# Ledger of designs, part 55: designed miniproteins, single chains, continued (4)

Each design is a single chain, and the fold is of that chain. pLDDT is the mean over its residues in the fold that is shown.

## One batch from the design tools (miniprotein)

Design m14005
Fold by ESMFold2-Fast:
Structure m14005 (fold): chain A 83 residues (1-83)
Amino acid sequence: SLIEEAKELAEKGIELGKEAVKNAKTKEALSKGIAAALIGAGALFLAELAEKKGGDEELAKKALEDGKRAVELGEEGIRLSKE
């Protein structure tokens, strides 16, 4: 379901964001890691809210989009932390 996919991506974004923050050597890497973790946490909250509202499709879609963004930011933060 969109909600389950959103939760998985949100959790992945949070994990990647935390890893980027832990390994950050620059302000840019740190900023992207923090953004990934916070956006991921927000996406997880929206996915849970969508589920509580009986599968609200607009909230689920927003959670999925934010979860995807969190993963992208987290991956970028990790790339920058390795440079």
Scores: mean pLDDT 88

Design m14006
Fold by ESMFold2-Fast:
Structure m14006 (fold): chain A 87 residues (1-87)
Amino acid sequence: VAAAQAALKAEIAALAAQIAALAASLANAAAVNALLAAAIAAAKAGDFAAALALLKQAIALAVADGNAALALLVINLAASVALALKL
């Protein structure tokens, strides 16, 4: 369990870095990055439910900006957090 959670945290961090790079070009970049930072902090603290809720907000902003690539990356991150909730 602990090893699987550590692996998910590492994958979440890697996806968050890719998302942050894409988010830098968006009109809502500051808001998306703030939500991602809060989601990563929640996931590191073991609060995967809060992390998932914050990622859903980030997806909504990415979709509003019309950035399908960013939205897909945040969806993948949300899937990793949802998997962590089962552990």
Scores: mean pLDDT 69

Design m14007
Fold by ESMFold2-Fast:
Structure m14007 (fold): chain A 78 residues (1-78)
Amino acid sequence: ADPEKLEVETLGSMTIMTLSISLKVAKKYGLEEAAKELEELRDEVAEAEEALDRERVEELSEEAKKLAEEIDKKVEEL
């Protein structure tokens, strides 16, 4: 087993899961622009995971967390 590959794949998968949950919330509340940003970020995470770019996956994971928090805030303000 390659532990670096497992770490990147695990982080990537967890990040995609977080983005997928936020995407369902964004679509439910009609946040079309936020939904598009989430879909684009998911694609970037998938590409970075496939490339085994750990630093990029870590950066995208932080961006995903921030975007998820912003969407939660927008939903609370609706």
Scores: mean pLDDT 81

Design m14008
Fold by ESMFold2-Fast:
Structure m14008 (fold): chain A 61 residues (1-61)
Amino acid sequence: SMSIIKQIAKETGLSVETVKRIIKLIEENPELSDEEIAERLGVSPSTVRKVKELYEKLKKE
């Protein structure tokens, strides 16, 4: 959902585009580690973990 992406962008300080790319990689490539996703997108692994945590939380709401 675009509303979830916007909320994650607001809470993390990332651009909507960066959040969309992280979520797409998480959903399409569940085998990738946080480190591998981070390397592909030029962000930190901690950033990927934070996006994953927020995405799982917001999916339940």
Scores: mean pLDDT 83

Design m14009
Fold by ESMFold2-Fast:
Structure m14009 (fold): chain A 69 residues (1-69)
Amino acid sequence: GIEEAEAYERKVVRAILEGDLERAAEIIRQAGELAGDPELGEKAAEALLSGDFRSAGRLTGELLRKIAE
């Protein structure tokens, strides 16, 4: 639901602000599992770890939208 999507968004943003991209990627993978789309979660996590922040943001946004529904 929306509350779960907001909780995952807060966790990801906090990890990024702390400079912990590995933790942010792991949270994104968990969001993918929760959304029922682990492949999308892995793709988003790989984009973040590779420094493709545009793709990471777009794909993570798609995961959070799926969780919110």
Scores: mean pLDDT 86

Design m14010
Fold by ESMFold2-Fast:
Structure m14010 (fold): chain A 74 residues (1-74)
Amino acid sequence: KLEELAKKAKELADKYGGSPAAAEMGRQVFKEADDKEKVAERVITALERQAKIDPEGAKVMAGRAKGIAEEYEK
């Protein structure tokens, strides 16, 4: 369910952090997506995988996750 994905994206974004620029990119990608659930799942999955391998690189995905959560709340 999209609501659950948005909540998880917010939790991960809060945990790993993210820049305002990455958040804007996440908002645009989510806004323009034909399948918003699929986009949210992909970003969350990529963030979880990257956090295990490269925690610093995970911050970019965390920014995008933040943007997705913010756009969902509108």
Scores: mean pLDDT 75

Design m14011
Fold by ESMFold2-Fast:
Structure m14011 (fold): chain A 58 residues (1-58)
Amino acid sequence: MEITVRTAEQPTLLDALRAAAELIRELEEKHGYRVVDVRLRVNPETGRFYAEITAERR
């Protein structure tokens, strides 16, 4: 089973990267997912940054 989740929007790229790192940790360590892709995005309407994380269940 494959899922794609996104982090909350953050004011800086670095904050979005930190949020992504924590979400990856939770997905892999608590929920048994394997992260297979991470993409950084900007919301052009808000100017805020977020990450899209794709993970598969083992």
Scores: mean pLDDT 83

Design m14012
Fold by ESMFold2-Fast:
Structure m14012 (fold): chain A 73 residues (1-73)
Amino acid sequence: ELTPLQQRILDLLKSHYPFGQSAREIAEALGVSQSTVSRHLRELEEKGLVSKGADGRYTLGTKVVQELVRARR
């Protein structure tokens, strides 16, 4: 199960897709500390729900993007 904060992070990333968000930008948008966001982003990355790009920005994970693309057809 996802925590409420993890769900809010995913919703934020969906609203900005296909653009990535930094941990700082997510922290500012959600009103939480960057360290808190970074911890949750790590857990979401391990679950495959987010992916960190070469630029250090986080986007929706490939499996989530694939589910969205397939479900919206």
Scores: mean pLDDT 76

Design m14013
Fold by ESMFold2-Fast:
Structure m14013 (fold): chain A 55 residues (1-55)
Amino acid sequence: MSPEERLRRVLEEYSALTGRLTPEEIEELVRYFSEDPESQREFLRSLEEELARLR
């Protein structure tokens, strides 16, 4: 699974649980982070920690 695909899945799960992100916002975030792998890894880590607290 690509890092981009993983980020999209985590964002979709976050959106489903919180109702805060639209599909358009998810695609914008995926595009933004596709050009910065370091920021993508840090963002994904923080987002997964938030999801763990919501589960």
Scores: mean pLDDT 77

Design m14014
Fold by ESMFold2-Fast:
Structure m14014 (fold): chain A 51 residues (1-51)
Amino acid sequence: SADDAFIEGIAAYNARDFDAAIAAYRRALELKPDFAVARDNLALALSQSGR
């Protein structure tokens, strides 16, 4: 589910695996395009990865 993908993204971000966090947050948004919290977290992960 979108929520499961979002939780995976948070776990990856906390592990400082920003590429995995980006992939998970993108999947959450693919499943639920209006998922504002996932969009905000994607922006943070992208800024941390230097992309």
Scores: mean pLDDT 84

Design m14015
Fold by ESMFold2-Fast:
Structure m14015 (fold): chain A 55 residues (1-55)
Amino acid sequence: SMDAEQAAEAARRAALEAGHSEETAERVGKGARDMALSGLSGDVAAALGRANAFS
C-alpha cells in the first residue's frame, strides 16, 4: 500500500490535473493523508480525496 505521504501527493496531483486551485489540491492532499493514517490503503485514500475535489 502507499504510505500517507504518497497518498497525499497522488490526491494533490490529481486535483491539480482536474483543474482545481492550489488551495483545493492542498486540502485534498491533507484529507488523503488523514485517511491513510486512519488505516485506509493509500489507493483508497487517494481516490476519496479525488472524489472530494470533484464535488
Scores: mean pLDDT 70

Design m14016
Fold by ESMFold2-Fast:
Structure m14016 (fold): chain A 65 residues (1-65)
Amino acid sequence: SKEEKLEKFKEKIEEEDFTEEQKEIALEAAKLLLEGKVEEAGKLLSTLSEEQQQKVIEIIIELLE
């Protein structure tokens, strides 16, 4: 389910060098991506560094595989 994928995303993002606020942004962006809301997710991701954006996308792709 989307909820189970989001919980796995949360576990993986906790291992990354993100601040608490950046983790919340990453989680919300991941939720939006899983819902197919690509434009809204992109706006949130644009507030993170390019490296952090790549990490979020990498984790989501892994969870969709």
Scores: mean pLDDT 82

Design m14017
Fold by ESMFold2-Fast:
Structure m14017 (fold): chain A 60 residues (1-60)
Amino acid sequence: SYKEILEIKKERILEALEAEDPEAAERFKTASEEEQIEIIEEKLGKDAAEDYRKLLELAK
């Protein structure tokens, strides 16, 4: 399901954020959906943020 895909993607993003900026990874865990997208865009790039936004919509 898209909810399962989203959870897997979220774990991959957390691993990438932890490698880049551990404080950003901690912020991501408690962030709203919009804040999560902003963190991803800042740290991992616009394409990663857009992919995550699409998954959030599909998982609803």
Scores: mean pLDDT 85

Design m14018
Fold by ESMFold2-Fast:
Structure m14018 (fold): chain A 55 residues (1-55)
Amino acid sequence: GPELEAQARKALESGLAALEAGDIAAARKAVQDLEEMGFHELAAELRRAIEEAEA
């Protein structure tokens, strides 16, 4: 529902902010949170950003 979708957006935003700050562990946790909520496409997007940052 809308509340879960808002939580997913917040998790993605937090993960991207963590990645910008160099906190890879926090970014990976955000990927797990998105996957647990069923937002697999958003989780894949964040995972790709993490992989690019570690390359």
Scores: mean pLDDT 83

Design m14019
Fold by ESMFold2-Fast:
Structure m14019 (fold): chain A 86 residues (1-86)
Amino acid sequence: SEAVKATEEAAKQMSDEQLAGTYAELERARRAGDEARVKRLEDALKAAGVTLEEAREAYERLRDVSPKVQEWLAKEEALRAAFAAA
């Protein structure tokens, strides 16, 4: 069961990374005025059954969670090391 959950989490992370990457490229294309690329990326999301909002949420989750989670994990690791050394 734990192996199944780990596989599901890995697949979900990969999916979120793909969505975040697509959203980042869409925003870059929009800023560059590349309307043809913007349309292709939007069409790709629609074909995959994904909304622009879902892609944005994945981007915001990875953007905000990554530094905060890394900071929290580093803090917890430091505390665990300190307690293990005591």
Scores: mean pLDDT 66

Design m14020
Fold by ESMFold2-Fast:
Structure m14020 (fold): chain A 69 residues (1-69)
Amino acid sequence: SDELERQRHLHAGDLAEKVGDELEEQGDYVGAARNYRLASEHYRLSGDLEKAEEMERKAEEMERRYLEL
C-alpha cells in the first residue's frame, strides 16, 4: 500500500510540474509557483528528493519574477 501511495504522489508531482511549466510559458508566474510548490511536496512524499528540490528552485524563480515587477 505504501508503494502504491508513493507511486500516486510521483504521478501527482509529474502532473503539477507539467501544469507549472505550461503556466510559466504563459507568463502566469503566480500560478506556476503554486504548481511547482505542489509538485515539490508530492515528489518529497514519493521519496524523489532531487525532483522536490528542483521544483522548489523553480517556484522560487517564479516568485522572484512576479515580485521584481
Scores: mean pLDDT 88

Design m14021
Fold by ESMFold2-Fast:
Structure m14021 (fold): chain A 94 residues (1-94)
Amino acid sequence: MEELSPEERAKRYIEEGRKALAKGDYETAVKLFEKAIELDPENAEAYVLLGLAYWKLGDKEKAIEAFNKAIEVYKKRGDEKLAKYVQELKELLE
């Protein structure tokens, strides 16, 4: 931990969460992405993945909340293309 920044630790949780998603372990994926967000709250990718995990669990409201956070973070960074991509993902849940 001492040599790893919070951002680097967040990336490791994201990698583990992606593996959990691939295995269909959506509850574990949610927990891992939440840990990533605690370490790096400006990581828009973690919010996107959290939204996908909630969607797989059938929690559409939490999925939409997570996607809205991802859109907010991408817009703050001027990443309009990724913000639009997440908006399109959110529309698929409606």
Scores: mean pLDDT 85

Design m14022
Fold by ESMFold2-Fast:
Structure m14022 (fold): chain A 63 residues (1-63)
Amino acid sequence: LVGHLYRVTSDVVAVHPDMLSLKKGEIVEVLEDLGAGMVRVRSLTTGREGVVPLSALEFIGER
């Protein structure tokens, strides 16, 4: 998980201040595994960080 690259499989809309909105097809790096299916990521497209559900992500590679 941490340090690995994931592709966003569906649009994510932030509903909480700690969450990050993402568009389908964006590539993110996992920075922290928070448990309960939630991860902190950094978008490689925008450089923004925030919390997203792991279920919206598809593993694509190691960093």
Scores: mean pLDDT 79

Design m14023
Fold by ESMFold2-Fast:
Order: C-alpha cells, then sequence, then structure tokens
Structure m14023 (fold): chain A 106 residues (1-106)
C-alpha cells in the first residue's frame, strides 16, 4: 500500500507542476485531499498545492474549507488567478454573491 501511495503522490505532484486539471489525477476528492496534505507537509509554501486542496474541498461541497485554502494560496501567491477564480466560485456556491464580486474585482 505504501508504494502505491508514493506513486500516486508523484503523479499528483507532476500534474500540479504541469498545471493539469485535478480531475485527471483522481475523481475521488477524499483521496486527493490525503495526498495533497502529504505534499503540503513537504512544501507548505507552494500556492499550487493549497489551490488544489481547495478544489478538492469544493468538489466535496465543503465550501467553507475550500474558501480557507484558496485564501491561503492567495496569501502565498497574490497573483494566483486560479485561486481567485475558484474562491469566487466557492462564494457563489454559498450564495455570497457580494464576496464573489469583490474577489473578481480585485
Amino acid sequence: MEKKREEELKKLREFIENNMDILSVDPDPEKTIELLEKLIEQDPNNAKLWTRLGEAYLKLGDYEKAIEYFKKAIEIDPNNKTARDLLAEAYEKMGKFEEAEKVKKE
């Protein structure tokens, strides 16, 4: 089981570094979260990893956690357009349209 998990971590890291869609890695968001948490432990200042973690929570319908992780990605890299676009989407899914517009305007 360990060897399979290491191969999955390697594939996920390569997909993130190449800006590939997280859907191309694994359609199971819970599994993706576990792998991303391990990658973040190795590289906590990588804004792309925080963005992908937010995307996984967004797919689970945990919009509050998605918002938290997208904000962390933006704090690390303020020019991360992907994190800003996804933050706006998470706010819209919560019905917080004013917050979504504010993120899009900034």
Scores: mean pLDDT 75

Design m14024
Fold by ESMFold2-Fast:
Structure m14024 (fold): chain A 82 residues (1-82)
Amino acid sequence: SQGEALKKGIELVKAGVKKVELRAESKEDIEKAGAFAVPLLKAGVDIEAYVHDEETAEFMEEMGKSPINKGGKVEVHIIEKK
């Protein structure tokens, strides 16, 4: 659930994580990735996202450019382009 994803993000921030890798393979995963990323971005944690399409990549890049991001670097990779 999105609530569980948000909780995991908060736990990683409390653990002092500086970089996180995300994989979003489905539409439900995209929504969960958003909830998970919010506390990480607020804490300035770097996020490296692996997605399957350009629309999802644009969504993740927009999150990285949003005012919610307090200095974390957001890198997005599109995988399985074959």
Scores: mean pLDDT 76

Design m14025
Fold by ESMFold2-Fast:
Structure m14025 (fold): chain A 62 residues (1-62)
Amino acid sequence: APSKLEIPEGASVDEIVEILREKARKMLKVTRPDLSDEEIDALLDAVEPQLRKIAEEMKKEM
């Protein structure tokens, strides 16, 4: 789905993680409609360390 990810200049790693979580939640609702919002949140919590690593890499490239 065309969801433009807009990361503000100077965004913190925590802010980028929140943006990535929202994008992942929207993607999971489309690809895994069998999951409840609670199950999606639990999955995102489990992968938060991976999202944080991605956020750090994105911040380094900005």
Scores: mean pLDDT 76

Design m14026
Fold by ESMFold2-Fast:
Structure m14026 (fold): chain A 116 residues (1-116)
Amino acid sequence: AAEAAALRAEAQARVREALAADRPMEAIKIEVELLGRLHGAEEAAEIALEAIERTSVSASGLILGILQALLELGATPENVAAIRAALEAAMAATPDLSEEDRALIRETFDRLVAVF
């Protein structure tokens, strides 16, 4: 509880600094690292960070969202199907995503599901 609160406070300060410096990608990476530490999901966080380093801010936001959803809901077949449907809808609503970003997001989702 106290350790988790301290980790969140440190991460929030770093996210605020990154956003003030116009570094939204760094802010997303900080949030992914925090989730990995808070949930003991270091392998999942590493998969997400690897993908984020290779993609756009918009795609990185979707990858963060996938990781959050899997950690909060769990990777049951029903939750995986629901998260996949929500992801496809979110990608359809983001027309500026490249085909390369879309492929990477889908690949990353499958990799994340496999480690849960």
Scores: mean pLDDT 84

Design m14027
Fold by ESMFold2-Fast:
Structure m14027 (fold): chain A 85 residues (1-85)
Amino acid sequence: MEEERRRREELIQQLKQEVRDLVQQLVNKKRSSLSSEQQEQVNSLIQQADKDPDKIFEYGQEIARILNDEDLYRKIQEYQRKVEE
């Protein structure tokens, strides 16, 4: 029998993966509008997120700011709120 905590941990991992996928999709879509410096910063943040998935919400929000994508920023905040519930 699984504890409520285990179900929460599984949900948290799923939400982190969804944020990672959203970030990658938007980076790919907006790549042509980014400067070389912004592309380097975004790539660095993605690599850091892959090394430390627990910080995906933090890195994702920073990427959203670099992309100037308020919709992505709000979606990541919503995902983070669900994790903190």
Scores: mean pLDDT 79

Design m14028
Fold by ESMFold2-Fast:
Structure m14028 (fold): chain A 87 residues (1-87)
Amino acid sequence: SEAEEAFNEGLKAYAEGDYEKAIEHFEKAVELAPNSKLAVQALLGRAATYYAMGDYEKALEDLERALELEPENEGIREAIEYLREKL
């Protein structure tokens, strides 16, 4: 799907250190498949990208959005608590 392609392009850009392109591709994946498991994965990828850039507030926003979609996801909760300690 176009959403899966956008997510994969985001992962590739992130691996290459092209954080601007990674954010753009992850954003596109969320837009194409909102409220889906793929949207959660794309939000987590964008959060990781913002974290790598030192933008902890934007990373936290994306983690909180991902948690809204998966309220029982312990990994997301742990990531939020860790990141709050950096703010």
Scores: mean pLDDT 89

Design m14029
Fold by ESMFold2-Fast:
Structure m14029 (fold): chain A 70 residues (1-70)
Amino acid sequence: SAEAEAYYQKGKELFAQKKYEEAVKYFEKALEIDPTYEEAAKLLVIALQELGKDEEAQKVAAKVKEALEK
């Protein structure tokens, strides 16, 4: 989806600037549109870990794994 990709690209820009809380919001939007978007999920997990939100990072990884196995 072009919309999911646009959110991912914006999140990636913010992630590169170490704006992890803002990056998380854009990666979450990308995954709302495309639950199988592995690249968005990967950076979301890393951003959540940088914020000390390890439990949320594990939940994201599990949810994406489930979506990919459909």
Scores: mean pLDDT 85

Design m14030
Fold by ESMFold2-Fast:
Structure m14030 (fold): chain A 78 residues (1-78)
Amino acid sequence: MMMSVEEALEAVKAALEQHITYLKKYEPEMSKEEVREELERMLKQMMAHLSKTYSPEEVEEIEKKAREHIEELVEKYS
């Protein structure tokens, strides 16, 4: 089932939040920089998947907002 762009963005944000929570619990020795790199890698994989369903413009919008969310999560993690 195809989600709306808004629903896709919320799903991406939820996945990023779940992953940083996992890293904080199981990999507490990771630096702020290493956490950012891990989330960026995860985002790239999610964007590649979304590019099969959404337009380039929609993918770019989701990626931009998700990158902003990563910066907020990384700051909160520290």
Scores: mean pLDDT 81

Design m14031
Fold by ESMFold2-Fast:
Structure m14031 (fold): chain A 65 residues (1-65)
Amino acid sequence: MQAEVDAAVARLNADPDDLDALLELARALARMGEVDSAVGLARLAVKRFPDDERARALLAELEAL
């Protein structure tokens, strides 16, 4: 779990516009019980990538937790 967070953070540090890394970080935080943080990241992803259906789908999934 922490290794997944670390990997996603490393990818975002290399490319702040890496949507896949942002979505993976949100999922990893949700699995750790950090649902509020995960929802915040999913909302950020939707705001930064409004045309991406995956970002909106993840936000809906996390808000259902």
Scores: mean pLDDT 77

Design m14032
Fold by ESMFold2-Fast:
Structure m14032 (fold): chain A 57 residues (1-57)
Amino acid sequence: GKEELIKAAEKGIEAAKEALKKGDVSLARTSAGQALKSAEEAGDEELAKEARKIYDA
């Protein structure tokens, strides 16, 4: 449901941030891309914006 998509987006953003701290840009981009899809499907524009910033970085 919507809440599961929001949780998936939040976890994906956290995974992307952890990957960036470790210098793993490829993993960060993959995690952010997955988070973006989940956030957009959930209709959460703020989470989608945050994921998009990481993906486009």
Scores: mean pLDDT 84

Design m14033
Fold by ESMFold2-Fast:
Structure m14033 (fold): chain A 60 residues (1-60)
Amino acid sequence: SRIAELERQYRELAERANETGDEALLREAIRLLLEGARLKAEEAGVELDEELVAQELAQL
């Protein structure tokens, strides 16, 4: 699924960003994480909550 693909790409980029300290890779990883969160919200038929977004970002 598209969500699974975005989560895989996020994980790969986050791992590389952690290894290299590259902020551009970290920003791209966060972008993919947020896109995945939006798709999950749409699939669940709910509006994306800013609090849920903040909780996801806090896990990084």
Scores: mean pLDDT 73

Design m14034
Fold by ESMFold2-Fast:
Structure m14034 (fold): chain A 74 residues (1-74)
Amino acid sequence: MMEEKKKEKEEEVRQMGKEFDEAFDYALKNGSKEDALKVLDTAIGYADMAAKDPEAKEEAEKLKKKAEEKKKEI
């Protein structure tokens, strides 16, 4: 039961990460640099909230690191 719940929460974070990646790519192609930065800031905020759950923490920290790296590249 505990392992299944952890996998479900990790999958939820991964799915949100994919949605943020798609939103970031869309903002870069169709919006401004400011729009892309807002997507990354939202992803970082989501990751910080998700990391408060010990079962989601590892995937949330990976999402945050990826968003912070993208923010440095803009």
Scores: mean pLDDT 82

Design m14035
Fold by ESMFold2-Fast:
Structure m14035 (fold): chain A 59 residues (1-59)
Amino acid sequence: PVETRHEPLSAAQRAAARAAADAQIAYLLETGRITPAEAAELRARVDRLIAQGKEVVTA
């Protein structure tokens, strides 16, 4: 593998982070803590952060 200074998340780590965030958002939506619109916004935000190679924040 190519050694890079910024070392973004691997594909496996991104997949795991997305799955975890997806489960968290689904839980919040199911328990009525957020609206469907907020859930859609959070999904878009999570996807963008993963695409940028940043770690996804899970509550």
Scores: mean pLDDT 69

Design m14036
Fold by ESMFold2-Fast:
Structure m14036 (fold): chain A 91 residues (1-91)
Amino acid sequence: SLEEAKRRAETLMEATIGTLEIGLAVAKRLGDEESAEAIEEALREVEEIRKKAKEELEKAKSIEEVEEIFKKAMEEIKKVQKELLEKLKKL
């Protein structure tokens, strides 16, 4: 169903942040404030992408449209993760 597809897309986007959350917890535990700040910034960017995607998913009228919204959001999240990796390499 369309509503099930929307719910699945939201859940799958939520699942992608787990690794970042673990990384943040470890950085804070080790007192690595610079890495913690970089990860927190990336998490805020991912949250903004997810909010925007959720708004678009609410407007979606087909499973195909849900898939396109999801793919775009995942590519944006991937870009945030790549930028975070480059920041962490410079620390």
Scores: mean pLDDT 85

Design m14037
Fold by ESMFold2-Fast:
Structure m14037 (fold): chain A 103 residues (1-103)
Amino acid sequence: AAAARDAIAAARATGEERLAGDSTYTAANGTVATVSLRVRAGDETVYEIDVTASNAATGKSGSMSLRITLSPDGEVLSLSSTYTGSGAEANALVGEALQAAFT
């Protein structure tokens, strides 16, 4: 989403924490996903990404929290994730939400 990209650009430009509020994505299969991004930029860039996805027709839902720390050169220094959901379908929903947020 544009808000996520703008927050990343602003955080990198100022070195301050930036929030991209709730970006909502609706997939063709009726999945609704909300993505929240927090970015802190300095010598290292920290991304905190929260994703919640649900599909009313199937009753499936999932959530994921990601924290990614990047070096100044874009190298991944650390990655942590917490996932809650209903098996493989919930994993797919969260993956679609992440792709939509960064595309």
Scores: mean pLDDT 64

Design m14038
Fold by ESMFold2-Fast:
Structure m14038 (fold): chain A 64 residues (1-64)
Amino acid sequence: MSPFEKALLLGYALIKDQGLSLEEAAKKAAKFAKAQGQEVSPEEVKEAMIKNRKKLEAQYQAGR
């Protein structure tokens, strides 16, 4: 799993577990990706989370 994919799952988990908004989750996920060497904007993360919502839900459920 790439740093970007890990960041998307982290952001999705923050929405589900902590009730963060999509925008707040995207900011935290972008910061995580940057720490892993992946330069992405919060907007890019937000768009990717929207497009991959079903995949992220499946991964989130599998991790519990």
Scores: mean pLDDT 82

Design m14039
Fold by ESMFold2-Fast:
Structure m14039 (fold): chain A 84 residues (1-84)
Amino acid sequence: SAVEHLQAALEAVRNGDYKTAAEHLRKAAELVSGPVRQNLLAAAEMLEKGDRVGAAVSLHEAAKLVTDPEIAAQLRAIADELLR
């Protein structure tokens, strides 16, 4: 599920494994659509380029647009972890 991929992305971020985090964000993006998908793909690209702040901004934007509160909570958790 999208939630499972976002949880795996959060764990990867906590471990400093931004490549694995980006891979899980792309897998989550396949399970969502529209601007939420676009922001997840943008966050994955920014993580691969070392732009943690840019990735966090895109994930916060995705969290505002998503209707599922569990997905929104996971997106915010990943964004907050990237800013610590």
Scores: mean pLDDT 89

Design m14040
Fold by ESMFold2-Fast:
Structure m14040 (fold): chain A 59 residues (1-59)
Amino acid sequence: ELEAVVQAIKKILENPQLLEEIRSAPSVDEAAEIIRKHLPELGLTDEQARKAAEIILNL
């Protein structure tokens, strides 16, 4: 669980265009949806995607 969230954060930080897209989202839920859409290979649950979004938006 935690490992998947860490992998998502790492991939987002390595992709400046994706990072900007996530940061411009008007809510955590919308940011989480962007993460799931762009990183479908990670198989993130709604909870994991939301957690990754919260961390990114608070950086």
Scores: mean pLDDT 81

Design m14041
Fold by ESMFold2-Fast:
Structure m14041 (fold): chain A 78 residues (1-78)
Amino acid sequence: SAAARAAALAAEGAALAAQADRHRKEGDYTSAIEAAGRSGRAFVEAAVLAGDLAAALQHMRDTAARIAELREEQRRAA
């Protein structure tokens, strides 16, 4: 079902967000940015499958902000 696929994608997104946070704490900003992008894509797909366009748009904004923060942290760490 679409609901089951949305739930699986949301779980994948959460796991990827945790992976991004671990990479960030280790100073691996390249892997953190990649994981954050994949996390955001999974959450957007989950929201679209659920028919929640407001949530999809919010996840797109949150993902862009997170990637921008990670890039700024990477620049400051260098």
Scores: mean pLDDT 90

Design m14042
Fold by ESMFold2-Fast:
Structure m14042 (fold): chain A 81 residues (1-81)
Amino acid sequence: MELEQEIDRLLAEMDKAIENEDYEKFAEVQRRIADLLAEAGEKATTPEEIKRLGELASRVMDHLFSLRKKRGKKIEEEKKK
């Protein structure tokens, strides 16, 4: 699916934006992901399309939670120094 490839590309851009502390770019990419998922949701009419969209949204959420956990762990490590 072209949508999955586009989302994967945007997730990689999001990672780079966070590493560079480019929060404006991060917000832009996050909005683009949300827009793509919303457009796909409006077009999803079959159970298979809905399931695939849900799986993709879950992957995006897991990625965001992973980034949050990595930052939290780094803060805890720096706090102990």
Scores: mean pLDDT 74

